# Ledger of designs, part 108: designed miniproteins, single chains, continued (2)

Each design is a single chain, and the fold is of that chain. pLDDT is the mean over its residues in the fold that is shown.

## One batch from the design tools (miniprotein)

Design m7589
Fold by ESMFold2-Fast:
Structure m7589 (fold): chain A 58 residues (1-58)
Amino acid sequence: GRLVRAVKDYTAVGPYTLSVKKGDVLEVLREVDDDLVLARSLSTGEEGLIGKSLLEEV
């Protein structure tokens, strides 16, 4: 899938959201809307929703 990297730390604040650390590489599984993707962390294997503004292309 498409690989992206977290640009800053983010702690999940609700259900189905994903926590990341700056520099974590994620695989985009699905685009949900204009602001959110469903992604899987390659570091932890966890899946969840994360804001596109927190991600950059690798």
Scores: mean pLDDT 83

Design m7590
Fold by ESMFold2-Fast:
Structure m7590 (fold): chain A 83 residues (1-83)
Amino acid sequence: DDWLLRGPDGATPLFVAAAEGDVAAVREALRVVDVNLQTAQGNTALHMAALAGKEEVVAALLEAGADPAAQNAQGLTPADLAA
């Protein structure tokens, strides 16, 4: 559900792009938002990319300084969500 990807103002494009595997849209969103911004559930773009299995986006987010140890509201890291 698109509503679960809504973060702070301007962060929605980052989370949607990460979940969809759109590396170009991820890079554009990172020009204006913090790579470590969290949703209300504590999920970062890296959590979204890992859950969706988007390896190219995961690599792009880590290159941009994404925290691989960031925990969501359930105490899960992006690695815990990767299949």
Scores: mean pLDDT 75

Design m7591
Fold by ESMFold2-Fast:
Structure m7591 (fold): chain A 60 residues (1-60)
Amino acid sequence: SLPVDPSKLSVEEAARLVLEFLRTAQVPVTRAQAESAARLGGFPEERWAAIADRVLELAA
């Protein structure tokens, strides 16, 4: 579970948390998995695509 309110995190902070989660869970870093993780983490829906795009950038 996230230690802070997800709606208060920036896209950059959210993307780092999502990437860490995917890597810790040993889940492939794909756009679909990043968007799913953002949704399950309680991040605002309006930011899911931006979070996923940033996760892919950070993973590259």
Scores: mean pLDDT 81

Design m7592
Fold by ESMFold2-Fast:
Structure m7592 (fold): chain A 102 residues (1-102)
Amino acid sequence: MEAEKAEEAAREAEEAAKSGGDEEGARRAGEAARRAAEYAVKAGGSGDPEEARKAAEAARRAAEAAGEASVKTGDSTPAGLEAGVAGGLAGAAAGAARVAAK
């Protein structure tokens, strides 16, 4: 359930990062990474280790995509900075969910 939504958000972040180094791509990647983080937190709290593991993997991929978009756009731009922050949040959520999966 939540892992499936995290996976969808990760795919959106990856597509946005591939679109090139524009502000729109960075904004979309950041928004998708924030959603992946939210779903990973929910999956981690679900008591289902398999859901938590899948959501953690999705959030990690979303974090990497948002970080890539931030670098391509420039972290000195508002969209690039927001994508970097969102990537950090998704990475932290992925770590927490990974621990919950054990």
Scores: mean pLDDT 80

Design m7593
Fold by ESMFold2-Fast:
Structure m7593 (fold): chain A 93 residues (1-93)
Amino acid sequence: SDEELEFFFKILDVDGDGKISKEELKKFLESLGFNPSDEEVEELIKLADKDGDGYIDFEEFKEMFEGVEFTKEELIKLMEDFGRKPTEEEIAK
């Protein structure tokens, strides 16, 4: 959802400048269960990066993940990567 994407974007945007780096995007994709190569992440950035600055803004981030549904496993991984460890009981409920 847009709210989830905004939440994750703000966490990935460690500088608070409204942009995410290649390293931050790679970490996000790893949280989603992907194991992208550096080259694959660079290709994704080039496809989304409309202004050619080498960073992803929120509009570009939304376009990349628009219509993506997160599985239970992907949400668990995201929570773990962002400092939360869900219990199996919490996941089952």
Scores: mean pLDDT 65

Design m7594
Fold by ESMFold2-Fast:
Structure m7594 (fold): chain A 117 residues (1-117)
Amino acid sequence: SKKYSEELHELARKVMQRHALKNGKDPRKIKADATLQDENGRTALHLAAEEGWLVDVEELLELGADVNAQDNNGRTPLHLASENGHDEVVEVLRATPGVDLNAQDVNGRTAADLAAA
C-alpha cells in the first residue's frame, strides 16, 4: 500500500468508529460521519467507493451519505468506483434512490464515460 492508501484506511476506520459511537452514544458529540470531507472535498463514501470497500459503501449509504456528493474535481462516488473497476460498488451506487447517473466531473465526464475508457 502507498502512504495515501494508508490515510484512506485510517479515515474509513475513524468513520466506522464514529458510526458505532453515534449509534450507542450521544449524537451531539459526533458530526454526521457521512458528511466528513478531506482536503480534496472527498467524503467517506468517495474513499470507500475508490477503494472498492463494499461493506463501508453500504453502511455509509444507510447512514444517509449523499450518493451524489462531488469532490473538488466534480467527481461523485460513482465516478471513482467506475474509474477503478469496482463493479459491485458501482451496482450498489447505481441502485441507490436519487443517484444522478449523469453527474459530470470538471472535464465533463460521467461515470459511464470513465467506465468505458
Scores: mean pLDDT 73

Design m7595
Fold by ESMFold2-Fast:
Structure m7595 (fold): chain A 57 residues (1-57)
Amino acid sequence: MLARAVRDFTAPSADHLSLRRGDLVEVLRELNGGLWEARSLATGRVGIVPREVLEPV
Protein backbone atom coordinates (compact mmCIF):
# COMPACT_ATOMS: atom_id res chain seq x y z
CA MET A 1 0.00 0.00 0.00
CA LEU A 2 1.27 3.48 -0.90
CA ALA A 3 0.95 6.11 1.85
CA ARG A 4 2.00 9.70 2.55
CA ALA A 5 3.33 11.24 5.79
CA VAL A 6 0.78 13.78 7.11
CA ARG A 7 3.42 15.41 9.35
CA ASP A 8 7.11 15.33 10.21
CA PHE A 9 8.14 12.34 12.34
CA THR A 10 11.52 12.05 14.07
CA ALA A 11 12.56 8.46 14.77
CA PRO A 12 12.98 7.87 18.54
CA SER A 13 15.19 4.80 17.86
CA ALA A 14 17.13 3.09 15.06
CA ASP A 15 14.19 0.72 14.38
CA HIS A 16 11.94 3.66 13.46
CA LEU A 17 11.79 5.56 10.17
CA SER A 18 12.14 9.37 10.18
CA LEU A 19 9.81 11.12 7.73
CA ARG A 20 9.02 14.67 6.61
CA ARG A 21 5.46 15.80 5.83
CA GLY A 22 4.63 14.76 2.27
CA ASP A 23 7.10 11.83 2.10
CA LEU A 24 5.81 8.79 0.21
CA VAL A 25 6.22 5.31 1.68
CA GLU A 26 5.33 1.75 0.74
CA VAL A 27 3.59 0.12 3.72
CA LEU A 28 5.02 -3.39 4.00
CA ARG A 29 2.93 -4.66 6.94
CA GLU A 30 0.85 -3.66 9.97
CA LEU A 31 2.45 -4.31 13.37
CA ASN A 32 0.87 -4.51 16.83
CA GLY A 33 0.06 -1.32 18.74
CA GLY A 34 -0.87 0.88 15.78
CA LEU A 35 2.60 0.70 14.20
CA TRP A 36 3.41 0.11 10.51
CA GLU A 37 6.56 -1.22 8.88
CA ALA A 38 7.21 0.98 5.85
CA ARG A 39 9.86 1.72 3.24
CA SER A 40 10.73 5.27 2.17
CA LEU A 41 10.38 5.68 -1.61
CA ALA A 42 12.99 8.48 -1.59
CA THR A 43 15.75 6.67 0.38
CA GLY A 44 14.76 2.98 0.33
CA ARG A 45 15.12 2.82 4.14
CA VAL A 46 12.77 0.52 6.07
CA GLY A 47 11.50 1.21 9.57
CA ILE A 48 8.61 1.50 11.99
CA VAL A 49 6.18 4.46 11.74
CA PRO A 50 3.08 5.18 13.90
CA ARG A 51 -0.12 4.62 11.89
CA GLU A 52 -1.35 8.18 12.64
CA VAL A 53 1.66 9.63 10.73
CA LEU A 54 0.51 7.99 7.46
CA GLU A 55 -2.49 8.32 5.12
CA PRO A 56 -3.23 6.10 2.08
CA VAL A 57 -2.79 7.74 -1.35
Scores: mean pLDDT 84

Design m7596
Fold by ESMFold2-Fast:
Structure m7596 (fold): chain A 81 residues (1-81)
Amino acid sequence: MAEFGQRLREARKARGLTQKALAERAGVSQSYISDLEKGKGYLDPETAVKLAEALELSDEEFSELVPGVSAELLRQEREKQ
């Protein structure tokens, strides 16, 4: 998860977002975003969809940030919401 955490941090900074701003957009706590960026957090598919939307990334672009999460999985989770 350290590689994902670093990529998440870079994507967030590219959008000019603080950890708190990203957390508010994704509907999660700021401490949760901090833990993900440190490689300590747990990322479920529902939260992955919310993060992709908050970062304005396509499911395909976000799946490239997270090894093992497919664009199809993210799309299916979004359709369930």
Scores: mean pLDDT 74

Design m7597
Fold by ESMFold2-Fast:
Order: structure tokens, then C-alpha cells, then sequence
Structure m7597 (fold): chain A 93 residues (1-93)
């Protein structure tokens, strides 16, 4: 259920704050199993994987979050257009 997914997600966030990144990944994956449309769980899964140096898996998690947000009409937190615009501004300033 969505409520159970939120419980696993919140435990994952606590573990992430404690620096227990591998355990945080496990809890975020459990949240996603219970709610496959849980964009925030994919985003924080990506963050935990990045902190573990698993960059390829992190990118896949971020892409899943982006796809979910686009499907729901929400703007992705890592909108490529915004990132490219910010990079362009940094080069000229």
C-alpha cells in the first residue's frame, strides 16, 4: 500500500541521514516495490546510490523519477533544460 511505501521511504531517509547508504538503498527499493509511482523514493534511491559511487544505477533511478513526474504532469527535479541553462549561465558569468 502507499502508506507502507511511505513508512519504508521514511526509514530510508533516516538511514541516509545516518550515513547508512546501503541500508537506505534497501528501504527505498522496498518503498518502490509497494508504490512503483513513488518519484521521491526513486530520487532518494539515486542520491544514496550516488553516495555509494554507483553512478550508473543512480542515473537510472533519477531517470525513473523524471519519467514518473512527466507522466503525472509534474516537472522533474533534474530537468535537463534547466540544468543546461544553468551551465550556460556559469560559462558566461
Amino acid sequence: SKEEAEEYYNKGLELLREGKYEEAVEYFEKAIELDPNFASAYENLGTALSLLGKLEKANEAFKKAEAIRKKTGELPSTDGEVVLLEEAVKKVT
Scores: mean pLDDT 74

Design m7598
Fold by ESMFold2-Fast:
Structure m7598 (fold): chain A 69 residues (1-69)
Amino acid sequence: MEEEAKKYLEEGQRALDNGDYEKAVKYFEKAIELDPENPEAYRLLGIAYQKLGDTEKAREYFEKAAELA
């Protein structure tokens, strides 16, 4: 289960690096579903939403990541 969550984080990071922010969001959401206590997944989802221009969701996920850290 943790390894599957890590795989989704890696695929999301790849999508983020390639500028495919919508795809990155989907992968990070899957990672959170598998490992909801991982602060890195929320932080990366925040970055993806920030890149999409959704500053409100980005802030929400950054705060959630900080809470879990």
Scores: mean pLDDT 83

Design m7599
Fold by ESMFold2-Fast:
Structure m7599 (fold): chain A 75 residues (1-75)
Amino acid sequence: DAADADGRTALHRAAAEGDAARVRELLAQGADVGATDKDGRTPLDWAIEEGRVEAARVLFDYLATSTEPIRGRRP
């Protein structure tokens, strides 16, 4: 996916806008859920900060069902 001047991908923008359907489509296309913007924030961080519950849930579900384990699961 193309990143803008701030390092934000389409996935960051969809998460910030609360567009859960667009988030799902971007993830299905192989968008990097771990991509960070210029401030080191992921799309999930953007969804949480903006209060986008539905988009945050989609991103969280994707991470939870990934073949790779989620880091920091056990504090």
Scores: mean pLDDT 73

Design m7600
Fold by ESMFold2-Fast:
Structure m7600 (fold): chain A 60 residues (1-60)
Amino acid sequence: GPRLARALHTARTDNPGFLSFREGDLVEILREVNSEWVLARSLATGEEGYVEKGALELLS
């Protein structure tokens, strides 16, 4: 099944490569990029972008 995570805090960005999210938002982890970053999709907006691993709590 999908790798799900929850956002631990709110982050806003004007950079289209990075994901904006609110605390408590659910995201699907699409790919690990490196030790610090993942590519994720917001379940709330459907937008994709890079997120720091430290901003996410893994649920599955």
Scores: mean pLDDT 85

Design m7601
Fold by ESMFold2-Fast:
Structure m7601 (fold): chain A 70 residues (1-70)
Amino acid sequence: MKLDLEQFKVLLESLGYHLSDEEAEKAFKTFDKDGDGFISKEELKEVLERLGYKLSDEELEELINKVKAS
C-alpha cells in the first residue's frame, strides 16, 4: 500500500496537521527512500509517530483506504 505526495498531505490534514507544500515535500522526500514518488504504509507509520500520533496497523490501513478512495 502506497501514498503519493497529495494523498500524504490529505491524510495529514484529516488528522489536523496542516503542513505547507514545502514542509510536506521535505517530509515526503525523507521517507521516499526509493525516489519513486510514493511512501509505504510502514514509512507513513514512522512519520505519524514522529508527529506524536500513535495509530494501530488497522487504524492506519483504514485511514489510507479512505484517502485513496477520495
Scores: mean pLDDT 75

Design m7602
Fold by ESMFold2-Fast:
Structure m7602 (fold): chain A 56 residues (1-56)
Amino acid sequence: KIDKLKKIYEKILGKKPVNIDDNFWDLGGDWGKALKLSSEIKKEFGIYIPVEDLKK
């Protein structure tokens, strides 16, 4: 599950390696990437995370 989430982060951010414990915004995420991340998490895990909840 964590490996899958890490791959999604790497895909969305376009860089490796990614520390999954780091905040998405600090890793170079923006609102467009956060929307894609929310969508991918819902698709893969069935959990809806609003962009506003992807906090710094």
Scores: mean pLDDT 68

Design m7603
Fold by ESMFold2-Fast:
Structure m7603 (fold): chain A 100 residues (1-100)
Amino acid sequence: SLEEARKALGEAFRALEAGDYDKAVENIQKAIELADESDPEAVGLKITALLMLAGIYEKRGEFDKALELYDEAIRLSEKAGDTAALEMVRAHKEYLEKKK
């Protein structure tokens, strides 16, 4: 499923470049679903996918949905022991709380 998750994330990037946010959301959600949390590489991919989805919801003004996704990314970063990802996600969440 990691290869399928990578393919889904690749399709999401292409959809974002084309301005097709609905197709991007669909493929990001698929990547999140396919990413096995027991695989460290899949955890990193899932964090990336969650941050991309949060960014789309932020652009749509769906701030509560974006914050939920940041909280999930924080949970995964803590579980993975990734302090750099933790600090980055916390900073984005704090910025969004001030912006809305």
Scores: mean pLDDT 82

Design m7604
Fold by ESMFold2-Fast:
Structure m7604 (fold): chain A 153 residues (1-153)
Amino acid sequence: MSVAERSLNAFLEMHIKMLEYQIEHIEETQATYEAIVALEDEAERRAAIVAFVDRIAEEIREELRKILLSHGIPEEDIDVAIQSAGARFAELEYAVVLWLRTGDAEETRRLLLSFGLSEEVAERLVAILESHAPEDLEGILQGLKELYKELIS
């Protein structure tokens, strides 16, 4: 496996674990999303998502560390890798919040592309969002988790 493939697979596996945490704690996750979606200011919504993701990463830090080590990420890079994975996960989470707030698939797709996702991955993410009712957050998160598993294989 190339260094780039190793790093990407580690990040995707960490994102899967963050999604698994959200699904396992779905009542808290749903309440957190409802509170964030209700915020009027975009900067406040982004900050709230970052805070939620940081809390998840801290709660599962040992599991994230084990993932990084299993993919050959050096010990000295672990904290930076967790922070980077968390920042990218917060971008994905913000796209979900945007879709839940607006129902605008085109705006959500443009946001995902602005984060550097490929057209194919962005379209697949939007299709998952559109295939679920806004109140079916558990279904959305499960769909995102399955997509991320496919991207590793």
Scores: mean pLDDT 86

Design m7605
Fold by ESMFold2-Fast:
Parts: sequence; structure tokens; C-alpha cells
Structure m7605 (fold): chain A 75 residues (1-75)
Amino acid sequence: SPTQERILRLLFERSPRPLSVAEIAKALGLSKSTVSRHLKALEKEGRVERDAKGRYRLTLETEIELTMERLKEVI
């Protein structure tokens, strides 16, 4: 979905720093409930992981995938 793509791109740009739901919502101009719903879907898919403080980051596999996609676009 376009919203999930925006979340993944933001997390990639901020990598390796984990982001809270509130930080993602503010950065993308979305509600916390919308962001939380999409993050839970992405977590279930293994695309993002949640730390003990409730902050989200890309899984290593997703970070590798997005890095490879960026390299293909630049080349």
C-alpha cells in the first residue's frame, strides 16, 4: 500500500534509529491509529520490528532489500 511504502521509506532514511508511532505519524502527517495499524501489519509480515520501548525499525532483511532496490535505481 502507498502508506506502508511511505513508512518503510521513512524508516530506511532514519536507519538505524528506531522511531516511535508518534514520530512516524508526525513525519508523515498521519494519525497515530493509522500508523499503528500499518506498523502491526508490517511487523506481522516481518518487514519491521518493535523494541522494548515500543519503537519500530526495519528488519535486517527488509533493510537489505531496500538497499538493493536503491542501488538498482541509481545504476
Scores: mean pLDDT 83

Design m7606
Fold by ESMFold2-Fast:
Structure m7606 (fold): chain A 60 residues (1-60)
Amino acid sequence: GNKLAVATETVEVDSPAVLKFEKGEKLEILKEYSDGMAVAKSLKTGKTGLVGLNQLEILS
């Protein structure tokens, strides 16, 4: 299955491309890019968007 991660910080950016989340929120990583970015899905809200991998703790 996809990798799971936990947010290490809160992100509150008003952008259609960027995923908003709270510190401690669980996310599913859908696709990783070589530049340290990923597309993730919030397991709390069901929304998807871009995240920085440096903002996440990977659980896999």
Scores: mean pLDDT 81

Design m7607
Fold by ESMFold2-Fast:
Structure m7607 (fold): chain A 94 residues (1-94)
Amino acid sequence: VDKGRKALEEGDYESAIKYFKEAIAKDPENPEAWFLLGIAYAKQGKVEEAKEYLKKAIENAEKTPLYESVLLGAKALLELLEEGKVEEAIERAE
């Protein structure tokens, strides 16, 4: 996750996606990895994939009270993407 976050901060969305997919392969119930993958896809303009991964983040975050911040963040971003507010969703992800 840390390598993926650094790539995301540097605008290297391809590397960020790779690292978050590796994190999900290791722990498929990690809501943070799904959430960050959704953000990376949204920043690339891949809205439908971003929505899919944000829904996965919500599903996994709802299973664990520890991830309430991920749950709220993923729900907010998904709502903005579903409304076509891609720019606002990206701004809120920062």
Scores: mean pLDDT 75

Design m7608
Fold by ESMFold2-Fast:
Structure m7608 (fold): chain A 59 residues (1-59)
Amino acid sequence: DALEELARKRGIPEEALEAVKAEFAKASPEDQALAEETARLMLELDPEQVRERIRAYNA
């Protein structure tokens, strides 16, 4: 789950993530999908993740 992985990378507390997930569960499926895609893009733009992907690609 990209949202959970992004939260872990950003150091968001588990309790805060749980509260956000509870609120997000009330959103439409379309809004949930959009947020997941946005989180995935943000995770891919993280400098550490970009560096890891480049290294893996060139291995």
Scores: mean pLDDT 67

Design m7609
Fold by ESMFold2-Fast:
Structure m7609 (fold): chain A 107 residues (1-107)
Amino acid sequence: EEEAQRLLLEGVEKGREGNKALQNGDYDKAIELYEEAIRLFEASGHPSAPRLIAQAYLNLGIAYYKKGDYEKAIEYFEKSLEIARQVGDEELAKLAENYIKEAKEKL
C-alpha cells in the first residue's frame, strides 16, 4: 500500500538521522530518533518493517550501552534478537547475541 511505503520510508530517514546522532555522541537524540523510526515502521504494517524494527532495536541497545545503561541495552538487544530470529536474519541475530554477552559482562 502507498501509505505503508510512505511510513516505512519516513522511518528509514529517522533511522539514518539516529545513526548520525549516534556517531556524533548525541546518544539521547539517537534514542529519540530510533524510537520514532520504530513507531513509523510499526504503523506502516509493511512486510519489510520487522527487519528494520530489529535493526532499530539493535541501534537503541547500542545507544543505551554507550550511555552506560547496560540493563536497557540488554532489553533492546533481546528485542532485536527475537525479531531477527523470526525473520531469519542470522547476521543480525549473531550481532545481537554478541552485544548481549558484552553488556552482561558490564553488570
Scores: mean pLDDT 91

Design m7610
Fold by ESMFold2-Fast:
Order: C-alpha cells, then sequence, then structure tokens
Structure m7610 (fold): chain A 88 residues (1-88)
C-alpha cells in the first residue's frame, strides 16, 4: 500500500513531536504505519499489529544503522524523515 505525500508528512510531524520506543508500550495507528514502512523496506518481517515491541525496535535499529542514523531504537524525527525519503 502506497501512502500519500500528506500521510507521510503527517507521520513525520507526529514523530517530530513524540518519539516511539518499545519501553513506552506504544500501540496504535502510528506504530502500524511504522511497521508497514519497515516491512516494505525489508527490515521488519513480523505482523503489522500496531504494537511497538522488541521486533519493531530491532527493525528500527537495523534501519537506523543502514541509513547512518543514531542506532537508539527510537522512531523519532530523524528516523521518520529517512524512511519518508527512502519509501518515496
Amino acid sequence: VVLSAETQRNLATIFKLKSFKSADGISGENVKELQQKLKDARYYSGNVDGIFGPETEAAVKAFQKSNGLKVDGIAGPETYAAMLKQLE
């Protein structure tokens, strides 16, 4: 599924204001979008369930490492900006 440019921008804006990591126990629509993008980029092989668990954190770290970002497992503004650029 291809996200619209507005949806991609809105996700980047949301994560610019709030970073997501497994320790937060975050779940929902924004985490599903993150998991789908990571799955499309082949960093995440699990289900798109909207739960930011250890597998999602590992996928975020793998993406960060591949894109020269800080490998902290936090889906923050830099991580989302890089994902939007890659999944254009």
Scores: mean pLDDT 65

Design m7611
Fold by ESMFold2-Fast:
Structure m7611 (fold): chain A 97 residues (1-97)
Amino acid sequence: MKEAEKLLKEGEKYFKEGNYEEALKKYEEALKIYEELKDKKGIADALFGLGLVYYSMGELEKAQEYLEKAKKIYEELKDEEGLKKIYEGLNYIQENR
């Protein structure tokens, strides 16, 4: 868990710096670890991060796919903060199609 949390933070750092290639690598590495651990919250957070990076790269369909996957998990967890972030992200993508 601690290693995957570090990868999520590194992914967010690279994303904020506009280094989308490194952001994707870090989020994908975090996702793999969280999937192995069966950490649903971590999986959703990593998928959300991937969705934001793909959106910023102009990969709108791929961004929507990742955000929908994260939404499903946040719904299962009843994570209101996670769901709010997903709804805002999906609404923004739909408005910019």
Scores: mean pLDDT 85

Design m7612
Fold by ESMFold2-Fast:
Order: structure tokens, then C-alpha cells, then sequence
Structure m7612 (fold): chain A 55 residues (1-55)
């Protein structure tokens, strides 16, 4: 799966909306939407924060 699909799956597993996950990551909902649709690549800090939320 693409990075965007993996992030979307992780967010849904946490029961979060795009706005809620974006707020937890410190990014805009628009930026998260681009990452989940594979228009933008997530940086290492964003990936690390998502992994921490799944812990």
C-alpha cells in the first residue's frame, strides 16, 4: 500500500477524523488530506508521531 493509504488506515484504526489527526500531528487538515491522497509525501517527524499514537 502507498504511504497515504497506510496513514489513512492508521487514522481510521484510531477512530480519528482527518481534522483530529491533523491537530494531533500539528499540521493542517488540508496538508493531511494531501498526504492521505498521495499528493504530498509525509516527513519523518509526521511518521514518527503517527507511530507514537499507535503505541
Amino acid sequence: QSPGQQIKAARKALGLTQAELAAKLGISQAHLSKIESNVAAPDAATIAKIIALLE
Scores: mean pLDDT 80

Design m7613
Fold by ESMFold2-Fast:
Formats: structure tokens, sequence, C-alpha cells
Structure m7613 (fold): chain A 160 residues (1-160)
């Protein structure tokens, strides 16, 4: 496969911080992107931020039930904002011949931005599905999009 869909940290905790978009609308848009990726045979990789040291309740670190991974999906647990840091993500992408990574999820200004930067540094083409991302404010959302464009990420509104 040339492409992968990376679903970043759509946890109950991150959804509770979301102010740039309605959480239910975001979940529906991410679900649509996942369903389209699966229909096209694009591998779906889901990251889950786990913070064992900061006392975030276990239930708040769970992936939202409507976005629950299927057996064929890849789930990566991480303790860093950058999804490449201390995870098998790069090895998985390399083994699958992925050249282009489509990013959806939360939060655009933190985990998504840092993951995109890491992927671009490793030579991947990065696409941000704008409608399937969110931030803790509209201002931070717009600032993160601008930084992503400056880094060389492609910003799209639809997977077609």
Amino acid sequence: MKEALLVVDVTKYNLSLLKSVDPDELIARIRAAIDLARARGIPVIVTQFVDENKGIPEEEMEIHPELAPRPEDIVIRKSSLNSLHDTPLLEILRERGVERVILVGLLLETAVLQTARGLIQEGYEVVILRSATGAVSQELFEEALKELEELGAEIIDSLE
C-alpha cells in the first residue's frame, strides 16, 4: 500500500478539551474517513496516548467507542505527543511500503502537528484531512494549519 490513515489520539480526554469543532461532528467525520480508508484497502493505524504518570483516569484515555479499532487495524500506544517517538510506527510504515500518510484526529496543534513534523523529516508525504481534526481553540487550529502548510503538509477537506 502507498498510503496509510493515521488516527491520532481520539480519546475521551482529548475530546473533552475540543473547542474548535463539535465533538460529535468530528467523530462522525473521522468515522467516515476510516470507513472510506477500509473500503479502499488503505491500512488504518490508531494511536492512543497513555499517561501513566500524570493521573489522567484510565477511562479518559480510552479511544471513543464509535472509533473502536477493528482486528485488522493497527493500535499503537504512546506516551509522547509525536507518534513516532518510542513506537513501532516508522517500522510499520516502512514494512508496508507506505509513502503517504493521511492524518486525522486530535489535537491538531499538539500530537497531530508533532507527528506530521516527524513524518516529513523521515521523508513521508503528509496529508491533513482538515475536517477530521480539531483543536482546543479556533485560533490554535488556524495557527497549526499554517505551520503544517509551511512544513510541506498538504491540507485537504475531503478524501474524495
Scores: mean pLDDT 87

Design m7614
Fold by ESMFold2-Fast:
Structure m7614 (fold): chain A 84 residues (1-84)
Amino acid sequence: LGEELLEAARAGDVERVRELLAAGADVNAVDPSPTSGGLTPLHLAAAAGHREVVAVLLEAGADPEAKDILGETPADIALRNGHL
């Protein structure tokens, strides 16, 4: 569920994100890959500019202050990539 939520958020798949959250996926799941950098679904959606996925994740209780291994929040990544 958590890994699937991370993939759906990165892809901008709004319907899949909603299905996974309804199934009990952790909205604040962290990518378990040691090379991922501690990214949450909200980081991935924000980085890609998937605005609708960002809104759905925030409504589901995603932590907008979650920091990756570089200390960046989803908003920091979105701003750097021009998505805010």
Scores: mean pLDDT 77

Design m7615
Fold by ESMFold2-Fast:
Structure m7615 (fold): chain A 74 residues (1-74)
Amino acid sequence: SKIEEAEKLLEEAKKALANSDYKKALEYAQKALELLPEDHPLRVEAYRILGSAYLGLGDFEKAKEYEKKAKELE
């Protein structure tokens, strides 16, 4: 299913973050968001990963944006 594919992509994104591969983390998390419905709980996790990846890349504005999106869904 699309949800199972999104879960796998988020696991790969977390591994990329652990290896400081911030660009791959962005790619995996963005692909996961494309597979997830607007109100799906996994979007919170994807937004947190995007926030962490942008922080690692020094893009503080986008990091803040995705932190806010994650908080608004909780």
Scores: mean pLDDT 88

Design m7616
Fold by ESMFold2-Fast:
Structure m7616 (fold): chain A 73 residues (1-73)
Amino acid sequence: ASRFPSSLVEYIIKKADKDGDGYVSDEELREALEELGLESLYDLIMEELDKDGDGVISPEEAIAVYPELKHLF
């Protein structure tokens, strides 16, 4: 089961994805969460979405957990 509302994850991904390619690096995620005052969620988000453990959240990983996000990519 997903840990967060899909709307929150969508907002965070849009904030973090500066390049518009749909991929979110650990650095981009940290920066976006810091801007939102949600830096404490970093580990939980990476644990849920970074299935490969490579420090990058792909569109496929995000959609697999939150299918509603497919319109974002």
Scores: mean pLDDT 75

Design m7617
Fold by ESMFold2-Fast:
Structure m7617 (fold): chain A 83 residues (1-83)
Amino acid sequence: MEELRKYLSTLDVNAKDELGNTLLHVAAMLGNLELVKILLELGADVNAKDKLGRTPLHLAKEVGNEEIVKLLLENGADENAKV
């Protein structure tokens, strides 16, 4: 995990792919709680929007991962963000 944190810190943690997804979007969609925690610790934008206007919180709710939903809300995710 320390090696992963160091690797992620050398990347722009808020960089977007061709669909506008950040690493935080991908981690939320995959249900990877540990990766979500690491990305938030590294300063990932909890309210970043993909090209469809979706935030990581939207993806976590779609997957039904309540632990990730709670973690994102505790880190300032806008519960009322529109798509």
Scores: mean pLDDT 77

Design m7618
Fold by ESMFold2-Fast:
Structure m7618 (fold): chain A 66 residues (1-66)
Amino acid sequence: SRKEIEELFEKYKNKDGTLSIEDLKKVLKELGLNPSEAEILRIARKNGDGTMTKEEFIAAVEELKK
């Protein structure tokens, strides 16, 4: 559910309120998703600096939950 996704973001986020791409891999695996390196790189390039806002994170999880 979206609540579970939001709770995981809050748990793993950095002090500045963003999630690193390295932590993104860990969180996605905790959700039972196994993203490829190509999928992770695509997500990283969309946000420009290798960090993700909460909204970008939710969108990425929704894309991977086909």
Scores: mean pLDDT 75

Design m7619
Fold by ESMFold2-Fast:
Structure m7619 (fold): chain A 127 residues (1-127)
Amino acid sequence: GPEANLSEEELREMIEASKDVNAQNRNGYTYLHIAAERGYLELVKELLERGADVNAQDNNGRTPLHLAAEAGHLEIVELLLENGADVNAQDNNGRTPLHLAEEAGHKEIVELLLSNGADPNAKDVSG
């Protein structure tokens, strides 16, 4: 969507002007999804302080934690978990953040998710 081409500064300006911190685009993406996917750590902090839904789901059932884990943003994964992100959230294909981190080869994120109660038996059973 249009939000996919926003810089960190442009996205921050939109967040500050927004009347709804949890507004969703055509794909179900909130500002928190976009900031988490792109690695904008300070924006993730600002959005959570403004009451962004840490467990918001896009049209594929993916949470910000799914996107941060897939993208390899360790500090954002840690921050989302500290703010009550569901470590075992499932997308529409039954995939968890752990599945996405393992597939992407993000070993430190895999270890962090497991230490925060990720189910190690939730291995990708469709590959």
Scores: mean pLDDT 84

Design m7620
Fold by ESMFold2-Fast:
Structure m7620 (fold): chain A 63 residues (1-63)
Amino acid sequence: EFRVGDIVRALEDFEARGPVELSFKKGDLLRVTEVLGDDWLRARNLKTGEEGVVPRSHVELVH
């Protein structure tokens, strides 16, 4: 289960479909800033500093 402050890794590339979503590349590390229910997170890309909404299906917790 995802929590605010968690570091997640992108499992695959994601292209934003709108202005609130964050694009990322496979292998990018993101910090969770908000849990938006079952399908979405708000996260910051640690490489670019950009923040936006990302699909939970495209990321995994760094263990």
Scores: mean pLDDT 83

Design m7621
Fold by ESMFold2-Fast:
Structure m7621 (fold): chain A 78 residues (1-78)
Amino acid sequence: LSKEIGKLLKEAREKLGLSQRELAELAGLSQSTVSNIESGKTKITPEQLSKMLSAIDSVDSKVAKELVEKIRKLREEY
């Protein structure tokens, strides 16, 4: 599940034209944390997910809404 969520977060970030560093700055996370989450190297915490979703929503609410819906569907499968 965390690996699939990481991939969805990467796709949303890339749609917005953001670097990992830029998303990290907006989310109040380190760039290495964002990189590890997107690559599936670490389990994403609810706090980290909330911060990244809020950062994406601050840039584009439509992209954030689509991302939240995709994550909701993934959680229904697991």
Scores: mean pLDDT 82

Design m7622
Fold by ESMFold2-Fast:
Structure m7622 (fold): chain A 77 residues (1-77)
Amino acid sequence: MISEEELKRATAAIALAVLHVTTEDPEVKRLLDEALRALEAGDLEAAIEKLREAIEATEDPEEKALLERVIELLEEI
């Protein structure tokens, strides 16, 4: 069935999709959209780069913590 690495990518994509819907910051939304597109293309390096930019753009400490966990998950792949 689905691999461990694919499960990690799917989990990351779900977390980012939820954050994209809930965040009200248009810059954070743009960066999350770009990160999701990179994940769909299989470009983990580009996805991580966009997520680091999103951490810098957001003022919400809960969003920062979630983004840091997603980066950690993707770096384990």
Scores: mean pLDDT 81

